Designed miniproteins, single chains, continued (4). Designs and how they scored, part 76

Each design is a single chain, and the fold is of that chain. pLDDT is the mean over its residues in the fold that is shown.

## One batch from the design tools (miniprotein)

Design m14792
Fold by ESMFold2-Fast:
Structure m14792 (fold): chain A 62 residues (1-62)
Amino acid sequence: SEELLKQAKELNREIARLVNEGRYEEAIALAEELAELYEAMGNLEEAAKARKYAVLLKQLLA
């Protein structure tokens, strides 16, 4: 839906901002929310990318 696409764009903007600020824990949480949103939309490829990005961010915390 148009509303879900707008929400996905907003989450992507917030994730980018948090990453640029070094706020990785919050960015991980939003990336996981983004994945769930894409799954709800049936966009499994984008959902998988968002989950992979969350994993990469978790590696930066280690």
Scores: mean pLDDT 88

Design m14793
Fold by ESMFold2-Fast:
Structure m14793 (fold): chain A 89 residues (1-89)
Amino acid sequence: NPREEEERKRREFRGEAEALVLYGKETGNELVARLGERLLALVDAGVPVERLEELHEEYQELLKKAKTLEELHAVLEEVIARIDALLNA
């Protein structure tokens, strides 16, 4: 059932976004908390789950490969800007 699968994946993305907010708050990383907040907004805007999956997979890999705090900061800001562009489309 495509609708059931979409609802399940949307709940998973919401949970992941909530975890990012919590992680950012607990570690004092405001950009991670902001990323989580913007991902929550994107999920709630009804963006197709396929697009959520693409964004999640691409940027998770970029985050894992960031070797410096400056690189991590740049990736987080890029992801937030892309989410905001999607929300304004």
Scores: mean pLDDT 81

Design m14794
Fold by ESMFold2-Fast:
Structure m14794 (fold): chain A 58 residues (1-58)
Amino acid sequence: GPSAEKSLEAAREALAKGDYAAAASAAHETIVLGKQGKASEEEIKEAERLLEEALAGL
């Protein structure tokens, strides 16, 4: 499965392209990895910020 680092990169890339649906999906995936103990607290916080920004763009 994808790593938190790769999911965060995907979220940032999608957000930069204005693909808010893809950005929200990738950010949510990082949060799910965090619940599984597969993401750092910093990565989870960044994913939460990216998710809020993506949802605001929808």
Scores: mean pLDDT 83

Design m14795
Fold by ESMFold2-Fast:
Structure m14795 (fold): chain A 69 residues (1-69)
Amino acid sequence: SAAELEALRAELRELIARLEERRDQAVKQGNTEEAERLDRIIRGARAALAGGPTVLRAVVHELREYLAQ
């Protein structure tokens, strides 16, 4: 449904915000390699916002697991 799709997009935006916080922390710590890695993940996640429900569900699932670590 449209409501389910918007809920997935809202969750993906929240996950992107958490990744951006981690990237900013990596920059503050001088961890350039980690900051660059997170920046690539953020770019991919932002691209997924334009995707359909299958892509959104897959990316949300992957980022939930990544951020749970």
Scores: mean pLDDT 88

Design m14796
Fold by ESMFold2-Fast:
Structure m14796 (fold): chain A 69 residues (1-69)
Amino acid sequence: GAAEARELLRRAYEAARAGDVETASRYAQQAFRHMPPEAQRHAEHAIVAAINGDDALAERHLARALELA
């Protein structure tokens, strides 16, 4: 459900910001099972932006993913 998606996506995002791409990928895949496709696209953009150090872009996409979850 949405609560599970939110918690897993939060863990994926934190791992991405820390540069742990493998852990971020595992949590993101688990979160996506609880999310509609549109929310998944924003979550993917948030994770990629976080890995690239673009915190502002990452936060905007994360907020949109959570809104749509």
Scores: mean pLDDT 85

Design m14797
Fold by ESMFold2-Fast:
Structure m14797 (fold): chain A 62 residues (1-62)
Amino acid sequence: GLIIAEAVRAVPGADGVVLGLEPGDLVRVLKEYPDGLAVAESLATGETGLVGMSALRVVGVE
């Protein structure tokens, strides 16, 4: 299943490419890259974008 993760810090959004997050926001990780970058979907807004896995804490799987 897909990884569900929680933002551990604020992530500023950029040009619809970087997913903007506030601490405590939940995301679904759609694809993880070997460099620690991921494509994620915000569970609150449904928006998708790039995020660093270092900004996320895994809380479950779907």
Scores: mean pLDDT 81

Design m14801
Fold by ESMFold2-Fast:
Formats: structure tokens, sequence, C-alpha cells
Structure m14801 (fold): chain A 59 residues (1-59)
């Protein structure tokens, strides 16, 4: 649901704020999948891009 995607984005932001980029990337990736299922292409692209950007900081 949309509320689930929004909750995942909030979890991702919390993880990112504490420097946990791996956890943040996972939450943003999950949110992106839900946004795509809902046809929310702009939000899906934004959350996926953020997940990918954070992934570049991981080993």
Amino acid sequence: SLAEAEALVARGREAEARGDYRTAAMYYGLASSIYRELGREEEAAATLARAQELGKRLP
C-alpha cells in the first residue's frame, strides 16, 4: 500500500541519518518496488535512485 511505501521511506531516512547506508538502501529499494506496483513512477524512480546512490558507498 502507499502507507507501507511511505513508512519504508521514513525508515530509510532514519537509517541514513545515523549513517547506516546498507539498511537505508534496503528500505529505499523496498519502497521503490511498492511505488512501482502502485504506478507511482516518479516516487519509484526517486527512491530507487537514492538506494543506488547509497549502494555506491558500500563495499
Scores: mean pLDDT 83

Design m14802
Fold by ESMFold2-Fast:
Structure m14802 (fold): chain A 63 residues (1-63)
Amino acid sequence: SLEVEITEALALMYVGLGNIFLSKGDLEKAIEMYQKAIELLESEPGADKALIEEIKEKLEELK
């Protein structure tokens, strides 16, 4: 649905911000952005579960 597509697009924007903060060495802000992406996707019932797991794996690597 359009709602799922919008939610996934917004979540990917947060992932992009997290990647930017990570490249700047701001681990704390990077983690915050990835967590926001996960929260947004988990709030959408139709969201891609594989995408959620990919972002969670990224977060686990940063701990």
Scores: mean pLDDT 84

Design m14803
Fold by ESMFold2-Fast:
Structure m14803 (fold): chain A 92 residues (1-92)
Amino acid sequence: MLAELERAARASDGERVEALIAQSPDPKAALLAVLRAALEAAREAGDEARVALLEHALALLETGDEEAAFRAVAEHRGVPQEVVDAELERRK
């Protein structure tokens, strides 16, 4: 499962990634695998800004601060704080 998830993440197959995360008995471990695969792809592409973002998000998620990791990714994408807050409340 994790190997398939990493392959889908590297291929930017969002639909497959979401399906595999939903089927995972450990969604957090599945999300970590996706982020690590995306980080490797960003490094291979030489996208320094994306590498920095993904490294920061991974560090926050690994320390158990899933909310801070989500906020960091959303801020980089230019998502307004009010939209981020609404999505986090929806996930509770």
Scores: mean pLDDT 66

Design m14804
Fold by ESMFold2-Fast:
Structure m14804 (fold): chain A 61 residues (1-61)
Amino acid sequence: GSTATPLEVQQEIARAGSEVVANTPDVRSLTTKEILERMLAILRERGASPAAIAAVEAGLK
């Protein structure tokens, strides 16, 4: 199977973060945990690499 490169993982995470900001006009009122949880939902919905999902999950712990 294909493994995502570190650059691809960073791009997936950056895209998820940008989507949270675009879809949440009051993103500044969210906690870091809430932002990361929304990013995780987007990554899972888009079928992101396991490495990208694991990196955001690590940020929640």
Scores: mean pLDDT 76

Design m14805
Fold by ESMFold2-Fast:
Structure m14805 (fold): chain A 72 residues (1-72)
Amino acid sequence: MTKKEILEATRKAAEAVRAGDEEKAKEYLGKVLEKLKELKERAEKGDEKAEKELKEAAEEGQAIIDEALAAA
């Protein structure tokens, strides 16, 4: 669930970047960072699934952001 929410927020941030709405892009990116922090805290507690989801969300999310920045 958390990984899906992070990726959805990342896609919305990417759409805002493509639209030239930097303010909305920053708001959606803020939501991504908040959810990533939740996963990081769980991973630090030894939640192996949270650690995997954090790594995957960071890799997939970065790719989405990089594509959006290149397209903006």
Scores: mean pLDDT 76

Design m14806
Fold by ESMFold2-Fast:
Structure m14806 (fold): chain A 61 residues (1-61)
Amino acid sequence: SSMVERAEELLEEIKANTDDEKLIKEAEEALKLVKESKDVTKVVGGLLRLIGIKLDIEIAK
């Protein structure tokens, strides 16, 4: 799935840009939601959470 691939890319970008173990764990949980959920709403929710975490990291710089 293209959504799973995008979510995996977002997790790698997050891990490359932060050492915050809590943010990394939250991002890993969001990726798991994207990969394991069969509900499109939950898959989209996981992607939006990953995007939000990445933006929070960028804004905090």
Scores: mean pLDDT 82

Design m14807
Fold by ESMFold2-Fast:
Structure m14807 (fold): chain A 55 residues (1-55)
Amino acid sequence: SVEETIENVIESILASEVSLEDGKKQLRNVLRQIGAEDLEEEAIKRLEEAIKKKE
């Protein structure tokens, strides 16, 4: 599912320890590839919250 793909990408970004800006670029690219650009704002918010919670 699209939700599962978003969760997997966020987990991958967190595991790779890239910057928030690089993580946002990676997430946007994946969303574009799977045709879910309309979920970009929500997905970016989840990534930001996940990074803040980990720190």
Scores: mean pLDDT 79

Design m14808
Fold by ESMFold2-Fast:
Structure m14808 (fold): chain A 79 residues (1-79)
Amino acid sequence: SLPSPTEVIHFITEALTLPLEEAIKYVEENRDKLLETARKYGPEFEEVVQRIIEAIKNGDLDAVREALAELAKLYQEKS
């Protein structure tokens, strides 16, 4: 289980160190856990995490960075 938005951020940044095909597989295998963890913090967190997963699947690293920054900001503002 991934119990916090910080763990979600850490997981995604680790995935981004992998080749794109492996990063896609890694986030897809953990999609349900990532979204469930985000949902516990609110619908805004779930929406941003979903956008990050889609951006990784599309290989759009700029969109991934923007969404990760948004997720980190939401976490800090709500903590």
Scores: mean pLDDT 77

Design m14809
Fold by ESMFold2-Fast:
Parts: structure tokens; C-alpha cells; sequence
Structure m14809 (fold): chain A 70 residues (1-70)
């Protein structure tokens, strides 16, 4: 799925981010792409899956943000 590929790419970019500024840029770009996928989808079940995958990206972002702020 396109959303699953987007999640994997986002998780890799989050892991590779070396600064808060870089991490925020990754999240801004990734959020925009997930919003585009969500808005184009008409199937409620597929929309739910896109939202769940975005949730996993946000979780990894929060973990990485805590690491960078230490």
C-alpha cells in the first residue's frame, strides 16, 4: 500500500534525523503526504488504516524528539 510505503520512508527519515530542525521538516513533509492520501481515499476502512499508520509515525517522532532533546 502507498500509505505503508510512506510510513516506512518516514520512519527511516525520522531515525536518520540529527537535529530537532531536521526532524520537524521530515514530519511537516510526511504529514502533508498522509493528509493527501487521507483526503483522496473514499473507503472508510482504508481511511482508518491511513490514520493508524500516521499514528505510528507520530509515535516514532515523539520517541526521536525525546532522544534529541536530552
Amino acid sequence: SEAEKLKEEALKKIDEAKSVEELLKVMEETKKKFEELYNKETDPEKKKKIAELWGEVVEKYNEKLEELLK
Scores: mean pLDDT 85

Design m14810
Fold by ESMFold2-Fast:
Structure m14810 (fold): chain A 76 residues (1-76)
Amino acid sequence: GVEEGARRAGEEAERGDVGGAGRAGEEAARAAGGDEVTAQLAGGAAATAAAMARAAGGSPEEAGRLAERAARGGAE
């Protein structure tokens, strides 16, 4: 469901897999009944959150938390 997808986005981001975080964000949005545009926006938000956290010198754990929050927010 949405929570599983959001958690996966955080896990992928923590591992440094920005693309994986984006795909998990898309899955979370689809689980919430979002259309393809909503899924792409949620995935983009999760991937962007992961990439920006890392670029700002954030820890892997920070990237994970931000990607999970972005995925969850985009799905709702």
Scores: mean pLDDT 79

Design m14811
Fold by ESMFold2-Fast:
Structure m14811 (fold): chain A 80 residues (1-80)
Amino acid sequence: MDVGKVIREVARKSLELAQRGITEEDIDKLVEEAKKAGAKRVVFSIPDLPEEERQRIEELAKKAGEKAGIEVFVSHVPAP
């Protein structure tokens, strides 16, 4: 149960950050918070953003996961 809560909390913050432009520091902090809470895997669910922004966020997430030693994935959510 706790791992599921951590994953959802990170996803919620990712959506907020995507609206203002996600930075490397933002991703690093979210991944570190998830790791401290015992998560082994993190999924960032972001809105359907321009391809350039999606690629940028994916690269930042990958680097943050490598630094923290956990699996980090980015999933874009298509508009309904």
Scores: mean pLDDT 66

Design m14812
Fold by ESMFold2-Fast:
Structure m14812 (fold): chain A 69 residues (1-69)
Amino acid sequence: QEIRDTLRRFDKDGDGTFDTEEFGSLLRSLGQNPTQDQLNKRPSYQIEDFTELLARKFNVSDEDIQQIL
């Protein structure tokens, strides 16, 4: 599944920013199971921050990240 489609769905304002709840919902929709501690690292996320965190914390491949960026 394309991460871009999920990001666009949750970024309805089109500002490229997500709060912690939106970020958690994104990860769960992608089949991930993040803990609250993992989500509490930042107050909000941009698309670039989200893709980096997804690659490092949730086993998303570098190839998938490169296709998004």
Scores: mean pLDDT 62

Design m14813
Fold by ESMFold2-Fast:
Structure m14813 (fold): chain A 72 residues (1-72)
Amino acid sequence: RATVERLRAMTPEERQAALDEAKKAMSEFKKEAQPYLDAGDGEKVAELGRKYAPKLTVFGAEALLDEERRRA
């Protein structure tokens, strides 16, 4: 994934900053999505997910890298 390649090119400090930004975006997404989740409005949740996706993809990429590290 392009995000995994980008994280590998970053310094450890840059990767930590990207993770902190992604954590903040996840918290904001959950807060904004909660009323739509409670209402069962999957279309609005998906729309919000696309809005936050550029920051949230960092979590997926970091989880893959962390899994590789734990297996090594």
Scores: mean pLDDT 71

Design m14814
Fold by ESMFold2-Fast:
Structure m14814 (fold): chain A 74 residues (1-74)
Amino acid sequence: MEAQRLAEELARLRKRLEELGVSPEQIDEVLDLVRQLAEHREDVTRSAGYRIRLIGVLIEIARKLGVSVEEILA
């Protein structure tokens, strides 16, 4: 069941971002983009747009915190 696994991954990602001191607004944006990617997985064009936006937000968070994107996703 996709819904439970997605909810667990979103909860883990939220906790990680909160521990890193990311703003609530940026956390909500990241979690929304992850949900949109999961929802539109079959739509190559739409999912590509969400991936680009997610990467952009993660890069901004990484620069603001002085960490790498890989450290955020670990």
Scores: mean pLDDT 77

Design m14815
Fold by ESMFold2-Fast:
Structure m14815 (fold): chain A 66 residues (1-66)
Amino acid sequence: SLLEKGKQAFEEGNYEEAVKYFSEAVKTLPKEEALEAIRLGMKAAQKLGDKETVEKFRKELEKLLA
């Protein structure tokens, strides 16, 4: 699954790949799995120093919690 692929990329230190998988997971998976994808996606983006992607995941979190 996209979530499992993202987690594997994250564990391997492939943060750019992890962000790509987690971004797709957020759009396609149910709320609980999407929340997990956002949490890990934000962490991966933080590891990259990619503040724009961190903000993108933060906005997706806001949408899911509204």
Scores: mean pLDDT 85

Design m14816
Fold by ESMFold2-Fast:
Structure m14816 (fold): chain A 80 residues (1-80)
Amino acid sequence: MKADELIRKAEEAYAQGNYEEAVKLFEEAVKIDPNNPYAYRLLADAYEKLGDREKAVEWYRKAAEISGDPAFRAYAEELA
């Protein structure tokens, strides 16, 4: 499956409240395309919905590293 297709399916799962499935699909997407900060941000959002703030913080920081956008890092520090 292409990374973009996995992201689309993960977004559908997220919209339906199936955050565990969304996490699984986003994790698969970032393994295929590790340089996509959008996918890391959505993965972090899904972990946040699951109540796993520690993992959400980790993935927001990863998105910030790849994108160069300090907003993701600031958001991660606020959640930690």
Scores: mean pLDDT 79

Design m14819
Fold by ESMFold2-Fast:
Structure m14819 (fold): chain A 56 residues (1-56)
Amino acid sequence: MLDRRAAARALAEVAGVSEATAAAALADPERLKALLQGLSPEQREELAARLAAAEL
């Protein structure tokens, strides 16, 4: 993943957390798993779409 900033922003917007919280989650697999488990199926789909759009 080359654009970590775009990924952190997408995760923050979908999960309703700060970009700092999303960036910390992306750096820690356990934290990322916990955050993703809190998402609805619709939020997970939205996140996947945003991450695909953020790929260069």
Scores: mean pLDDT 75

Design m14820
Fold by ESMFold2-Fast:
Structure m14820 (fold): chain A 64 residues (1-64)
Amino acid sequence: SAGTRLGIDLVARDNGVSREVAEEAARLLLEEGDREGAIKLLVDAGLSREQAEGAVDALETLGA
């Protein structure tokens, strides 16, 4: 959806991760329901856990 795309773009821009990483996090979260997997992916990409949790919350809010 347009909301999902905007959430991916925002997460990538605000957190300095690639669009591909943000898109995979959104897939894990919104298609698989794997919130912890999405957080771990973002942490592995260089975010703190707090930043990753905020990014996942943004994806849920904009992508739902």
Scores: mean pLDDT 82

Design m14821
Fold by ESMFold2-Fast:
Structure m14821 (fold): chain A 67 residues (1-67)
Amino acid sequence: SAAEEAERIAQVRRDTAAILELPLSDETLRRAAELLRGLARKAEAAGKTALAAVLREAADRLLASLA
């Protein structure tokens, strides 16, 4: 349902914020971003465009934390 998708989107945002507070290695962040992009492709294929967009946003935020 739309409500279930909205809750999943909110959870992805909460989890992404929590992950960004952790002192993770660059390799771990790259691997996590690759997994999120894979999940985004699956969500898009299932017609869950809003969820796919948030998963891509999460991946981009993890990669942006690399310095």
Scores: mean pLDDT 86

Design m14822
Fold by ESMFold2-Fast:
Structure m14822 (fold): chain A 81 residues (1-81)
Amino acid sequence: SSAAALEARLAALRARAAALGLSPREVDVLVLIFQGLDARAIAERLGLSVATVNRHLRRLEARGLVRRMGTGYLLTPEAAA
């Protein structure tokens, strides 16, 4: 099922992010980017300000883990491996 494949992918993404030294909050932001959420939707989901989410996204972008695309962000191949 698609649900089992998604759970396996999310588990692999969390393990990869932890291995890269990301904080639990940075892991949560990365997972929500993988799920297609923008900064506003991530802020609503995690109970954070949009400014706080944008700070995490800038740090993840500086590490090459996400890229800006239009009004949102996408995982890079490095984060998605």
Scores: mean pLDDT 81

Design m14823
Fold by ESMFold2-Fast:
Structure m14823 (fold): chain A 84 residues (1-84)
Amino acid sequence: EEERKRFLRHAAEVIRQAAEAVESGNTEEADILTAFAYIMSAIAKIDGDYEEANLISTAADAVNAGDSQKARELADKIEELAEK
């Protein structure tokens, strides 16, 4: 399932970029990337990928809370799911 793996790798990268934006104080970029992450979570949920959707949305919540470390840890978990 190459499309699913690419989607999840992309989701992890979006979350990492959002975390970096938070760390750099770029709130505009962080907001845009976080919104995109929530959209990706909704797409995963529609596809029946509930575990993936929950990880992506929880990571986006961490970005919104300013917790870049937690966001990066969750991005790593999303990437692990992509490699299965």
Scores: mean pLDDT 85

Design m14824
Fold by ESMFold2-Fast:
Structure m14824 (fold): chain A 80 residues (1-80)
Amino acid sequence: LTPVQQLEAMASLMYMAAGIAKSAGNEEEAEVFREAAERILELARRLEAGEISPEEALAEAEEIIRRALEEAKKIEEEKA
């Protein structure tokens, strides 16, 4: 996988997570994952445009996913 393809795959996984959350009736969690996917696609666009390095784009994408997972866990804990 190229870095752009890695970012696209990461965004696809976030969209899948959003779809699963929405199907379960958790709209707040779905929104968190959807926003993460959109931010990762923005990084892919910037990487293709040469506005950001592959290393920076992948590191930022990992941080976006980490924060999304933490926020989703917090939402689940607040409902427990």
Scores: mean pLDDT 85

Design m14825
Fold by ESMFold2-Fast:
Structure m14825 (fold): chain A 69 residues (1-69)
Amino acid sequence: GAVAPLSARARHALRLATYLQTELGLSPEMVGRVIRAVLTSPSDAELRARLRALGLSDAQIDAILAQLA
């Protein structure tokens, strides 16, 4: 096909968006920033650093990483 397949991380990010809105109560802007970090971070360590830079707590970051496992 002419379109690259969606990665497993990107598929997890779609489910994560619902979790971020319903369970963590994040704003649409913050959800978008988190999803961008998930899609653009090459490793979980980089993702953790990006999420920390967004002002998320360690507990929120751990919950997000658990959703991606």
Scores: mean pLDDT 75

Design m14826
Fold by ESMFold2-Fast:
Structure m14826 (fold): chain A 115 residues (1-115)
Amino acid sequence: MVVLEESGGGTFPEGSSVTLSFKYSGAEVVRVSWWRERPGEPLEFVASINLETGEKRYAPEVEGRATISYDKEKKTVYLNLSNLQVEDTAVYYGVALTKEGVLSMGEGVPLTVVA
């Protein structure tokens, strides 16, 4: 089982930037990702890193505005979102995939973007 501790949410003005983070611990993690649930919308993919290869992937809606990175020593994953839009308002979830194929998801970090 993997434990995720998320941080960095809150209320931010449109056009600003934010860094969301999660720390993971427990079982061997091979991929980490960020997902979000916007008001009235289904859970959607935002970004991922393959921890074995370093490969990063981004959803088209955030490409060019989002940067995913990780600190291996701290076991911490970061999502930087620049040029925040009101449409970035969502609950953001850290997700870890273990080598055994088990997914663990955090409790969610609310982000509100105000005009």
Scores: mean pLDDT 84

Design m14827
Fold by ESMFold2-Fast:
Structure m14827 (fold): chain A 88 residues (1-88)
Amino acid sequence: MLAEMMRTAVEDALAALEGSELEREAAIAMVRIAAAVAVLVARKQGRLELAERIREATDRFVEAVRAGDAEAAREAGEELVRLAEELD
């Protein structure tokens, strides 16, 4: 389940907002892996616009987590989970 993989990665990254920089970067790496799989699946389904939206939402999420912006991170994370659900 792609959406479940994305949800777990996003939830771990949101929890890492209260942790160290190393914990945040490790969680970001897991979200990037989940997003890369989602982009590959979207491309294989011919859903190129969805693949682009996943990449853009991933970039917003990563920047928000690095900045410690919990509100922006939650919004981008919710979008990433929704986009992954469209591929299941």
Scores: mean pLDDT 85

Design m14828
Fold by ESMFold2-Fast:
Structure m14828 (fold): chain A 82 residues (1-82)
Amino acid sequence: MTVARADLPRTLFDFHLERLREERPKRSVAEALIAGKTSEKLPPEDEEPASDEELEEAARVLAIDIARLAGLSDAEIEAAFA
């Protein structure tokens, strides 16, 4: 998939947000993504699903991290979310 450099962080955000909303991970999984940690396969079964706000934050963190790995500067990433 080819995406314009300036659109990459927003495209990644939208992609991961859609994926996370479909999966509806538990709160601990969303918190681990926001913190940049690996989560265990088995979150507590009685744990609440992540809120839409938590999923949006997780998607943003994932988009920023992947954009940085792709070689975008922090300024380019900030401009994409402005």
Scores: mean pLDDT 74

